Designed miniproteins, single chains, continued (4). Designs and how they scored, part 97

Each design is a single chain, and the fold is of that chain. pLDDT is the mean over its residues in the fold that is shown.

## One batch from the design tools (miniprotein)

Design m15582
Fold by ESMFold2-Fast:
Structure m15582 (fold): chain A 100 residues (1-100)
Amino acid sequence: MEEAVKLTVLAILSGALSFELDLVERGADVDVVKKEAIRNIELLVEVLEELSKKDERLKPILEEIKKILEELKKAKTAEEIKELLEKAIELTKEAFKVLK
């Protein structure tokens, strides 16, 4: 079903965010990682918006991810990007627990 595809996309995005966190920790270009992180979190927001239409328990997670996206757009340091990526990864794990 369509939900199975969205769950697969959530798993892929969680992996992408974890990879981006590793890249920042290894001293990768902050602007490059930030740009890719913004793109992946924008996709995460779209997926969670569709899933939250069927499960209201996802709405608080969606709102927190949206806040992280706005903070990430303003982030200028590797430390800020790391903190925001860690929060996004944890919220994605919470979404998976809700959807089980």
Scores: mean pLDDT 83

Design m15583
Fold by ESMFold2-Fast:
Structure m15583 (fold): chain A 64 residues (1-64)
Amino acid sequence: IDEDFVKGVLYLMQAAFAVHSGRPDYAAAAEWYEKAADYFEKSGNTEMAKELRELAERYRRLAA
């Protein structure tokens, strides 16, 4: 079991919750997606990390 991969999944779920709540928090979602990307990169899932960093940037632009 890769602990960094598991943490990546947990932060990904937090990001989804922030976006799909009754009061979406796009700034929080961007932060959670970046944390998820960091852990996926540490686990060797570099392509997943890249995609999540692009998602974080999109939500950061929505929050601005």
Scores: mean pLDDT 83

Design m15584
Fold by ESMFold2-Fast:
Structure m15584 (fold): chain A 95 residues (1-95)
Amino acid sequence: VPEEQLEADVLAALAEIYIAIAKIDLSRGNLKGATEAVKLALEVARQLLELGHYDEARSIAEAAKKVATELYQKGDENAKKVIEEADRIIEEARR
């Protein structure tokens, strides 16, 4: 496996962990913690996008957007910026 692909696989796994943390925090009513975890997942998705791993970046951003949308509906106004960032990554990854 090329080093570049191994790095992408590790970053994707890290983003999946952040999404899982966000879902756990959301289920516990920790909206702030969930929003911060989703932001960390999107930072990883951005790194994947910069590395040219468009499919992985888009998949993570779509998962993050779903969680952020639920957070926004539950009253976390900070989640709106997270949704906007996820949409930007999804659009850029479509190329």
Scores: mean pLDDT 85

Design m15585
Fold by ESMFold2-Fast:
Structure m15585 (fold): chain A 65 residues (1-65)
Amino acid sequence: MSEEEKKELEEYLKKMLENVKDYLSEEQIREIEKLFKELVEKGVSFEEAVKKLEDKAVQLVIDAS
């Protein structure tokens, strides 16, 4: 993942968390942030990282219900 893609992914994460923060606990938000760090470290594609972050957020919202 390039430095520009990492920055774009960080902005995407911030926007996503703003949209779901009312549905998730602080602990669940930290799980999403941890996944973001793991995906960046592993060097997955931007598209794959976005999909995995969205899938995780949806899973956590469902699990919170």
Scores: mean pLDDT 79

Design m15586
Fold by ESMFold2-Fast:
Structure m15586 (fold): chain A 101 residues (1-101)
Amino acid sequence: MAREKLRRAAELLRKYRPEEAAEAEERLRAGDLRGALVTLMSALAHEILGFPVSLMREVLEGKSIEQLIKTLEGLLDLAKFLGADPELIEAIEALLEALRL
């Protein structure tokens, strides 16, 4: 279930951030679900808010699952408020579904 949702988010992100999407897919193949999640969240934060991917990785790497869920909920609200592309909103929702189990 969670792995499938992470793959869906990576697929949606390929159009916007092909490098981070490819990295996330490689991490998923290696069984690194957390690394894939952090990579995808960092790419989404860049596309929605313009934050550097490297900065977002540093911020997110130390976060608990509960903190990552809260961060994604905030990103989803901001993405909807800003009128982000529907594919980016779907990618955030897929990541939330992966974490909520």
Scores: mean pLDDT 86

Design m15587
Fold by ESMFold2-Fast:
Structure m15587 (fold): chain A 75 residues (1-75)
Amino acid sequence: ASPREAQLAGEIAEGVAALELGVARLLYKKGAVSEEDVEAAEERLRLGEEAARAGRAGDSERAEELAREAGGVLA
């Protein structure tokens, strides 16, 4: 993939993970998910943030790897 595609993948991974964490926190307050589900969402956001940073730094391979890991943490 191009450096721009890798950067975009990282930014998308961060944004999606941030939304998922927000949803997990709301569901946790309602008793619909466990604390472990929230912790998993926090880990996905951490990986997404690292992917976005790698993409901005021009490390396309690292950005793509971290973006994939962010999507796979609950698998």
Scores: mean pLDDT 80

Design m15588
Fold by ESMFold2-Fast:
Structure m15588 (fold): chain A 68 residues (1-68)
Amino acid sequence: LTPEQRQLLVDYLVTTFGLTREQAEALVDYLEAHPDLTDEEIAELAKRFGLTPDQLRAVRELLEVARA
C-alpha cells in the first residue's frame, strides 16, 4: 500500500466499524503480513477487533484491491 491508500483504509475502518486509529492500523498491518488466513484465523481476528467474520473478509478484499 502507498501511505495515502493506507490512510484512506484506516479512516474507513475508524468511521465504518468504530475502530480506534491504533486498532485500524494494527488490523491493516496484520492483514498485509498474513494474506493467506484460514477461516478459523479470520474468525479469531474478527473477534479481537469487534468485527464479524464477514466484515473482516470485506476489509481483506478492499486491501487486495488496493494492492492491485
Scores: mean pLDDT 81

Design m15589
Fold by ESMFold2-Fast:
Structure m15589 (fold): chain A 74 residues (1-74)
Amino acid sequence: MADKLLELGKKHYERGDYLTAASLYELAGNIYYEQGDFEKAAESYRLAADAYAKEFGPDHPRAQRLRKKAEELE
């Protein structure tokens, strides 16, 4: 499931649908976290943070929170 969400998120990102991409990447990160795959969770949260930053700017609170979440996952 999470791998499919990452794939779908990448397709939306390529189309310029950054908000949809961010949401899909964040969902993928949450699923990987629940599965104990903290490395893929961190990568997914970083992708979500980048997508939120593309849509709203790099200082957006959601983007910053997701980057911090990724940092905390090893």
Scores: mean pLDDT 84

Design m15590
Fold by ESMFold2-Fast:
Structure m15590 (fold): chain A 68 residues (1-68)
Amino acid sequence: MEKAKKIDELLKEIAEKHPLDEELVEKLREAVVKLADGDYEGAAEIVLEIAKRLGDEELVKKAEEILE
């Protein structure tokens, strides 16, 4: 439950804070689908991938904390 909530919050923060190209929007959708399917590790891995591509070091660290 807590892990799913943290992933959802990060996805929301990414969408609100950063301009996303079509490729990143597709990754964001994949993460949402994984989260809904109960694949929290897969969802968190996609969030980490998005954060790294955006160069947001704080989001990278938050995503890594979820994967630990």
Scores: mean pLDDT 80

Design m15591
Fold by ESMFold2-Fast:
Structure m15591 (fold): chain A 95 residues (1-95)
Amino acid sequence: MEEIKKLLEEAKKNLDKETVEKFKKKMEQLKAIADGVIESFEHMLESILKLIEEKKGLTEEERAEEERRREELIERAREGTEKGLLEELKKLLEE
């Protein structure tokens, strides 16, 4: 998050107003895509958990473990998506 803000401030310093506005719009679009990807991933993990519960009948301990693993995967996906956005924005500034 902080790194994205820093890139935007550097863009404002070195680029004309039109280019900065284009950069802001691109960043908003990429954020919307990232949010959609995370939501889709959350839904997929929720569906998998439901299938496991229906087929095996999870104990309370097994359910808690699967929920913890799900949260870890969502956090990892969020971090990976943010890093991907940062790399894409850096390429845009280098062009």
Scores: mean pLDDT 71

Design m15592
Fold by ESMFold2-Fast:
Structure m15592 (fold): chain A 65 residues (1-65)
Amino acid sequence: SMAEVEKIKKELGMPTASNEELLAVLEKRIAEGEAALAKERHPAVEAGLQRTKEMKELVEKELKK
């Protein structure tokens, strides 16, 4: 829902960003997290990456109509 997307924006410090800008940031963070895990496995990084992927799915769902 839009309320969930607004919560994500607030958590990332981007309350005024567009959904498209938020998607770009989430995609960059996913790529960075995957690169970090490829070098060294860390449970906290894996958890953060999973949460970021879930955020991306919620934003994509709002854009799909």
Scores: mean pLDDT 81

Design m15593
Fold by ESMFold2-Fast:
Structure m15593 (fold): chain A 61 residues (1-61)
Amino acid sequence: PVGAKATVTQDYTASEADELTLKSGDEVTVTAVDSGGWWTATSLTSGETGAFPASYVKVVT
């Protein structure tokens, strides 16, 4: 959900300029959720914002 924190569970390398590179163990704040399984978030580690597959993160409750 938008505004939630999520922990990266798998490394993800951005393939497009609008995607976010993620490293396992990083935390992100979700800014948008798409029905297609892609989320947009801001990395708390890098400060970058971008899209990534939602399956690469676990939402922190």
Scores: mean pLDDT 78

Design m15594
Fold by ESMFold2-Fast:
Structure m15594 (fold): chain A 73 residues (1-73)
Amino acid sequence: LGRRAAELLAEAQRAALAGDDAKAEELAREAFRLAEEAGRETGRDPLEVLEDAVRAMVAERAGDLERAAELLA
């Protein structure tokens, strides 16, 4: 769930840069909803879930699979 929330935030940013504000807002709302859901399931703050998911995506793209696994646990 956290990883999907981070992916949706990245899509929202791309939509905003393309001038599609309505799509950007929709994607950002969905991303936050998924972060809230993950936070409820694990007892974590939704913002912390989202931050960890973003860091995990960055780590994966950098090839640091160990760090990505730790952040998504």
Scores: mean pLDDT 70

Design m15595
Fold by ESMFold2-Fast:
Structure m15595 (fold): chain A 62 residues (1-62)
Amino acid sequence: MSEEEIEREIDVALALMTAAVAKLTGDKEEAAEVLREAAERFRERGREEAARAAEEALRELE
């Protein structure tokens, strides 16, 4: 497995963990802000799968 593949898996895991924490806090506004920031940061780094996971979690909060 390449370093890029490992980093991609870690980024996706971090996005999912962020989404889980956001759901547990119960504050949808703060959760949405954190998820938007995470998705933007992942896209800037070319981590499309992680960005998509964060965006999907954001849509679930609506």
Scores: mean pLDDT 71

Design m15596
Fold by ESMFold2-Fast:
Structure m15596 (fold): chain A 75 residues (1-75)
Amino acid sequence: MAEAAALLERARELALRAVEALLAGDEAELAALAEEEAALLAELRALLARADEATRQEILARLGEIQREAAARLA
């Protein structure tokens, strides 16, 4: 889970930075973050494709927590 933990930490950091950029109306930062997010999603997709079902469920649960945290900060 070390690789999954590192990717999830990066996902959380990117999500929170995206929230800050959205609240600030910083379109240039949002564009830069979109590129970083695309690269991270490619890495997560590759990890999920080779992970067992229990690991996939844990990763998806953590991603859901990250999304809820980001959504709460936008509200």
Scores: mean pLDDT 81

Design m15597
Fold by ESMFold2-Fast:
Structure m15597 (fold): chain A 68 residues (1-68)
Amino acid sequence: MAVEYARRALEAAKQRRFDEARRYAAEARRLLATLKDESKEALEAEIYLSFAYMELAIERLEARRAAE
């Protein structure tokens, strides 16, 4: 489950659906917190979340530039 939400967060971020990406990332993070550290599922979810957060960070920078 955590991997599926993390993957969806990345897909949404790549499609510039940043609100959906944030919701999926939050759900993946919540589920990840219930998994044992170093499980294959936890590592896969962390990888997808890392890429999703990178896309979200780029969007936040662009939004701040546009607001100036």
Scores: mean pLDDT 78

Design m15598
Fold by ESMFold2-Fast:
Structure m15598 (fold): chain A 60 residues (1-60)
Amino acid sequence: SPLDQLIAQLRSDLEATRKEIAELEKEYEKTGDPELEFLLNVYRIVEGALEFALEKIEEK
């Protein structure tokens, strides 16, 4: 169904977001670049939004 496809896409996006967070954390540990810290915070907000969306959709 379109809903099952959306759930699969959101799970895929969440996994991709978590992978990017892990890579950004490694780079930030090496460089201490405040721009990377800002990006890391943005990705963590996106992660939280995706988790919230999945919880609300699966609640049905």
Scores: mean pLDDT 85

Design m15599
Fold by ESMFold2-Fast:
Structure m15599 (fold): chain A 114 residues (1-114)
Amino acid sequence: DRAALEEALDRYLAGEMSGAQLYDTLGVSGAGVGFAVAAIEFGERAGRPELGRELALDFLEAGRDGDVAALEAAARAFEELAEEYRESDPELAEEARAMAEAARETRAWLRAAA
């Protein structure tokens, strides 16, 4: 369920559910929740809240497979956004590149710690 993730995201954004409850009820890892929040914020800044919501749901879904899966999904999505905004909004493109790099760095750190 995508529908269960949508309900959980809405409750989380409303302050009715914590990140710990997302893990306990849906198995969503911390990286999935963290990048879902980043996606919502990016969507608001880009004037595309629907894009932010779709990405957040993708990251929560990937987060159910663990942190590495969420970080890989976030790195890919934000890298694609950086290219999309490269000419139209260089500041948003730079922000997306920074988010993709943060996801790759965190993934590398987790791999090294294992």
Scores: mean pLDDT 84

Design m15600
Fold by ESMFold2-Fast:
Structure m15600 (fold): chain A 100 residues (1-100)
Amino acid sequence: SLAETVRRIAEEVERFAKDVEQGKLSREEAEIYLTLFAMYLATLKSIRDSLSPEAQALLDEAEAQVDKAYRALSEGNFKEAAKHLREAAETLRRLADVLA
């Protein structure tokens, strides 16, 4: 289901946040992973109008959090990037619950 897919992506984003915080990834590797998550969010945005208003708001919140993570990575602030990624993972979990 869509809810199961979103929940799986949330778990991957949380693991990614931990790897970023622990310095396990270069900036370039982190930017690649973040780009893949942004592409997934773009796919969800393609069906945004078919989602409930609550799901739409959570999707918009997750996109804003990913944009903040991109900015933090571009500035070399891995700790701030990890924080925004954890926030995005939590928002995606809430989205999965609404989609269930």
Scores: mean pLDDT 87

Design m15601
Fold by ESMFold2-Fast:
Structure m15601 (fold): chain A 56 residues (1-56)
Amino acid sequence: SLYERLARKELGLTPEELEELVKAYKENDEETLEKIAKKKGISVKAAKDLAAGLLA
């Protein structure tokens, strides 16, 4: 999907980080979402939007 390409190729998320992002989104784990967003230099909103797109 376009979101998988964005996450893996453009934002440089590892498979583990992508799995953690999706899990955190499903569990409403704000602390983990903030940690991943900060590490990748994106907003928490962008991280949530990315996870939602990956699940669609």
Scores: mean pLDDT 79

Design m15602
Fold by ESMFold2-Fast:
Structure m15602 (fold): chain A 98 residues (1-98)
Amino acid sequence: SAEELLRRAEELLEEAERLIEEAKKKLYEEKDYEEAIKLAEEAIRLAKEALRLAMEALRLIPEDDREGILRAIGLALRAIGLIFEAELLLKEAKEKMG
C-alpha cells in the first residue's frame, strides 16, 4: 500500500515537472500566456495530489523503516517545491496577460 502510494506520487511528480518545463517554454519563448497558465494550473494540481499521496504513505510506513520515511519525506518536499515553482509561473503568466 505505502509502496504503491509512493510510486504513484513519483509518477505524478515526473508529469508535474514535464508540465512546468512546457509552461516555461510557453511563457518565456512562445509568449503563449493562456497555455502557460493552463499548464501551470495542471502542474499545481498534480503536485498537490503527489503531496497528498506521499503524506498518506508516510502514515502507513512503520516507524522503524527509516528508508521508507526518508523517501516519503523527500517526495513531499519535491512536491512542495514544484507547487511553489508552478505558482510563480502562474503569477508571472497572469501578470503578462493583464
Scores: mean pLDDT 90

Design m15603
Fold by ESMFold2-Fast:
Structure m15603 (fold): chain A 55 residues (1-55)
Amino acid sequence: EELKKLLEEIRKLLSEIQQALDDATARVMAELARLAGELSEKLKRIIQELNDLLK
């Protein structure tokens, strides 16, 4: 009985740890994606300006 309680508590803690890690990872990935998107948009603008100059 006591062992069952400990295993359940451990399972809950592991789930909470996984959730915290997933949240932290998601935040880092989202910020990297945002920065990559911004860089991509800047490059797209440069290409567009160059195309307009070649007219």
Scores: mean pLDDT 78

Design m15604
Fold by ESMFold2-Fast:
Structure m15604 (fold): chain A 73 residues (1-73)
Amino acid sequence: MSEKELEVEVLVSLARMYISLGDKFASQGDIKAAIEEYKKAIELAKEALKLDPENKEAKEILEEAEKKIEELE
């Protein structure tokens, strides 16, 4: 695995963690905290896509987080 591949994996894993945190806050009714965590996931997914534009997992995370923010706003 190259350094670039490892960096993409780390960014994707962190983005996934922030989606999970956002979901937890949303389930507890903390909409502000949920949106903040989803925004962090979006930024990390975008960074992963700068390194690997074809990364399916990063694209899916980006779409999921954006949809979740839209549903909560």
Scores: mean pLDDT 85

Design m15605
Fold by ESMFold2-Fast:
Structure m15605 (fold): chain A 64 residues (1-64)
Amino acid sequence: SDAERAAEAAKRMAEQGDAAGAATAGWESGLSANNPELARRAVEAGAKGDAEAAAELGVQASKA
């Protein structure tokens, strides 16, 4: 659903090296899944330039 679409967007952004985009999409996935902790962690990963971690956190949220 919306969380899964956001997680897929986060993965695409991470593949392009866009840490900020991956963080935003991972955050949206976390909020859509009602998991604010994973949303916050995705933003923190993106702020550190870790696009892959931000995307993985978004994917984890979409499965909860």
Scores: mean pLDDT 83

Design m15606
Fold by ESMFold2-Fast:
Structure m15606 (fold): chain A 74 residues (1-74)
Amino acid sequence: AERAAKLVEEGKKLMEEGKFDEAIQKYREALAIDPDNAEALRALAEVYEKQGKTNEAKLIRRVADELEARRAAA
């Protein structure tokens, strides 16, 4: 969990620098460690939206919303 959180933070810094491809790599690494990391999924969706990949962004956001709904129900 801590490692995934650090990767998300690194990805956000890359986003601030406009390094979208590198940010995507960091978010994917975070999801490889913690597949249920809704923050990493939302951040990945934001990058895809900024790149004009709106369909991919919608799919990823839906997964993140479903994960958060499951956590609220538990």
Scores: mean pLDDT 79

Design m15607
Fold by ESMFold2-Fast:
Structure m15607 (fold): chain A 59 residues (1-59)
Amino acid sequence: EELIELLAETFGVSKEEAEKIYENAKKAGFTDEEIIKILKEKGAEGFEKELVRKHIENS
């Protein structure tokens, strides 16, 4: 719940959209702890870069 709220606040999106971002991150192999750390340290832009990096590494 708090993680979805953090995602919504960081990206400036609805809770429903934040839940979709969360699902995509989990499918990419991020843990809840990693998602929280990236969002707090790097924000939305940094999180997007990390998600892209993870997908490239898995290709």
Scores: mean pLDDT 79

Design m15608
Fold by ESMFold2-Fast:
Structure m15608 (fold): chain A 60 residues (1-60)
Amino acid sequence: SMSGEEVRERAREVALKSENVDAEKASQVFRLVVEAYRYIKEGNLEKAAEAVEEAEKVIK
């Protein structure tokens, strides 16, 4: 299971990479990253990791 710090770092990296995609995809990444952070605050690291993984798929 990923640590909360690992999920947070992956969320940060995918957000930075969103600079290279169109505004619609960047908006999807933003929504998924916000969702991941909400799950981290709730202690649901499994759902947080899923949200980050979906964001990573949007940008490759």
Scores: mean pLDDT 82

Design m15609
Fold by ESMFold2-Fast:
Structure m15609 (fold): chain A 62 residues (1-62)
Amino acid sequence: SLAHQQAIQQAAAYVLSRKDTIKSDADRQALIDAAAAILEAGGIPPADARTIAKTIVNGIAG
């Protein structure tokens, strides 16, 4: 849906703005958690939000 697409764009923008703050696995997990929360707020189910958040963080932050 359009709302899901907008949530994904918001999550990606957030991750991009925070990518250089990752100094540890804990920082990476916190960023995944934050991205997942944005996706869930956009109506994406928790399990799918987590999977998408991991993909976004790995794609943008490495």
Scores: mean pLDDT 87

Design m15610
Fold by ESMFold2-Fast:
Structure m15610 (fold): chain A 85 residues (1-85)
Amino acid sequence: SHLEEAKKLIEEAKKYVEKGDSVKAAELLVKAAMELLKAAEDKSLINQAIGLALRAIGLILDGASPEEVRELIKELEELIEKLEE
């Protein structure tokens, strides 16, 4: 499912943050947010997924910090919980 793919991408992103590759982690979070967008039916959840994808793109462009990537991971995990309701 799109939710399971997003979860796998988030877990891979966590590993890249630990290795010091925050840009690669942010690239994986763009893909995770796109998978969540495909799972979203409600306009609010769709808008949240789009917003998180755009933030991940911003982190790639501006040079992602590990802290910013971890914050984005938490928000993606919260969106997954809402989508599983």
Scores: mean pLDDT 87

Design m15611
Fold by ESMFold2-Fast:
Formats: structure tokens, sequence, C-alpha cells
Structure m15611 (fold): chain A 59 residues (1-59)
């Protein structure tokens, strides 16, 4: 469905953002702002992955 396609696109974008934040945090491992941004972004990704899983379970 279009909903699944939209969620998969959002998930891909968030995965790319997490990779970017992880690279920045690798350069500044004690940066509290980067740690917070990474944590929030990972939380949002987990929620979207959960929603996607539920949508795929139902036809």
Amino acid sequence: SSEIEQLEEQIRRLEAEIARLEEELRKNPDDARLKLELGITEGILAILRGVLSLLKKKT
C-alpha cells in the first residue's frame, strides 16, 4: 500500500540520519547534544518500524 511505501521511505531517511549522527558522535564522543539527537532519532525509527511491521502483518 501507499502507506507502507511512505513508511519505508521515512525509515530509510531516518536510517541515513542515524548513520550521519553516529559519524559525528564518533568524532565528538562526549557531545551530549549529539547523544540526545541520536537517542530521539533511534526512538522515532523504532516506532515507525513497529508501525510498518503491524501494517505488513495485516493485508
Scores: mean pLDDT 85

Design m15612
Fold by ESMFold2-Fast:
Structure m15612 (fold): chain A 70 residues (1-70)
Amino acid sequence: MEEELRREVKELARRLGYELTDEEIDIMLEIAGTTAEQLAELLRDALEGDERSRRRLDELIEKAREILEE
């Protein structure tokens, strides 16, 4: 279920030091052209020390924040 995946994304993000809102997650999914499941996988890879996944997440979060300010 998307709601369950959204909860998982928030929990994984919190473990990486991010506090994500539902709006931020929705924008990140739109920017990346991805699913909540794929976003959760990206977060898990970053937690396991994948620098490319961490960098991708930082880019998505920054872009989502910029869009929310518009």
Scores: mean pLDDT 79

Design m15613
Fold by ESMFold2-Fast:
Structure m15613 (fold): chain A 75 residues (1-75)
Amino acid sequence: TLEQFAQLLSDNLRDSAELSATTEEQKELLLETAEQIETADYEEILKLLRETAEKLGLDADDLVEKLELLKKSFE
């Protein structure tokens, strides 16, 4: 379900904030994004993750492609 997909993403972002974030700003961004995802629809989740990836210097296009594949497994 979309709810399970959103929860998985939120949990992963919270883990990334604790284990992978190198600055307090990165940690706060990841935690805020995780909270927003829990109540967002799929289109909002994609926008939030793309924006967060860009702010972190990650490949947003690669991330979105992986998320689309992952979402199909929850449909």
Scores: mean pLDDT 77

Design m15614
Fold by ESMFold2-Fast:
Structure m15614 (fold): chain A 55 residues (1-55)
Amino acid sequence: SKEELIRELVERAEEILRDKPEETREAVIATIKQLVEEGLYDEAERIIESLEKLS
């Protein structure tokens, strides 16, 4: 379901962004949720992959 995917991607994003400012974390999480709601699953996953690569 979309809710399960959002939960998984948000959890991954929060773990990667743990040491970042709260405003930055909230902005990224909001973007991921919006992309999943719009059906842009590949774009949401690419954001997570980019964050992991930069960490």
Scores: mean pLDDT 80

Design m15615
Fold by ESMFold2-Fast:
Structure m15615 (fold): chain A 81 residues (1-81)
Amino acid sequence: SEEEMLEYYIEAMGYMAKGEYDKALEYLEKALSLDPDSPAIWAMLGTVYYLQGKREEAREWFRRALSLAPDDALARELLAA
């Protein structure tokens, strides 16, 4: 459900704030299993990889997010950085 997907997404944000990036990725994967075509989840995956210093992986996720939502300002800004 959308509510369950959002719960996983919020949990992922909490783990990101704590620097627990592997757990953040786990919860984002759970969210993706419920909504595999979500540009928001792809952008958040990119953000987690960016925070881990995995810039190449982050760029791939941001490009994927932009392919479904070209006007995603966050994904565009982080891809350009």
Scores: mean pLDDT 80

Design m15616
Fold by ESMFold2-Fast:
Structure m15616 (fold): chain A 107 residues (1-107)
Amino acid sequence: SEIEKYKKEIEKDPNDAEAYYNLGLELFKQEKYDEAIEYFEKAIELDPNYAEAYYALGLVLLKQKKFQEGLDYLLKGLEIERKHEPIPPEKRQKLRELGDSIMPIRR
């Protein structure tokens, strides 16, 4: 599974914020929200400017109906992105997929 892949990446480099973030995404897909939160928090701890990790944490909190906390993290992610380089389109697509699972686009 993708989870085993990211666990091996963490074993090789325990400070790889992206590997923790990707592991959190896979746990979110399995509806393991509390575990996903722990890995997103670890990604933020390792890279405090990791806007994608703030957005993902916010989206998971919204999925758990923790609306105030979720919105606060989304705003933090936006502030980080505003002060630093914009999130590349490919990484933004992963966040869009998370958002769609929580709030389906009304067409």
Scores: mean pLDDT 81

Design m15617
Fold by ESMFold2-Fast:
Structure m15617 (fold): chain A 98 residues (1-98)
Amino acid sequence: SPTEKFIINAQFFLIAASAEIFLVRRSMDKMSEAQLKEKIELLKQMIEDLNKIRADLKAIKAAETDPAKKAQLDKLIAQIDKTIKELKDVLEELEKKL
C-alpha cells in the first residue's frame, strides 16, 4: 500500500540518521574544521528531510481509517521527533567546536 511504502522509507531514513548521530558523536573530537563544516551541513539537511517526512506521515495518518496503522504512524512520528531533537543537540555540539 502507499502507506506501507512511506513507513518503510521513514524507517530507513531513521536508521541512517541514528547511524550518523552515533558515528559523529564517536569522531567529533578528532574532526578537522572542514570535516565539522561538512557534518554540520549534512545534519541540517537530515533535519529538513525528517521534517518533510513527518509532515507527510501526519497527512497520511489524517486520511488513514485503520486504527492499527494510525497507531504505527503515531509511533513512527514520535521516533522522528526524538531523532530531530538528537540531531539538533549534536548539531549544536559541532557548531561549538568551530
Scores: mean pLDDT 89

Design m15618
Fold by ESMFold2-Fast:
Structure m15618 (fold): chain A 108 residues (1-108)
Amino acid sequence: GPGEEALEGGRRALEGALAGDAEAALEGGRRAAEGARAAGPEEAEAALEAAELVLEAAEAAEGEARAAAAEGALEAALAAAEAAGEDKEAVLRAIGLALRAIGLLLDA
């Protein structure tokens, strides 16, 4: 489902970032965000985990791969917040991830 697609995207983003592959990090982040956007409240945890993986990719990467993964992490975190809906703890976790991603983009 969408949650599994988001998680696969997050894993690819992390693998790409660790390899210094900006294109793979961008593609993985995009896939994670798309899966997270398609996720409903029942898959909100998977969407949050995907956003966390893309953020980890951004924190591990340098240069263009870092910026690409940080953009993907922000997008996935915002999508995870929407999927979480009325779950205040999940929404706050997603907001925390989004703020960390913004910090990485501003330091790029």
Scores: mean pLDDT 84

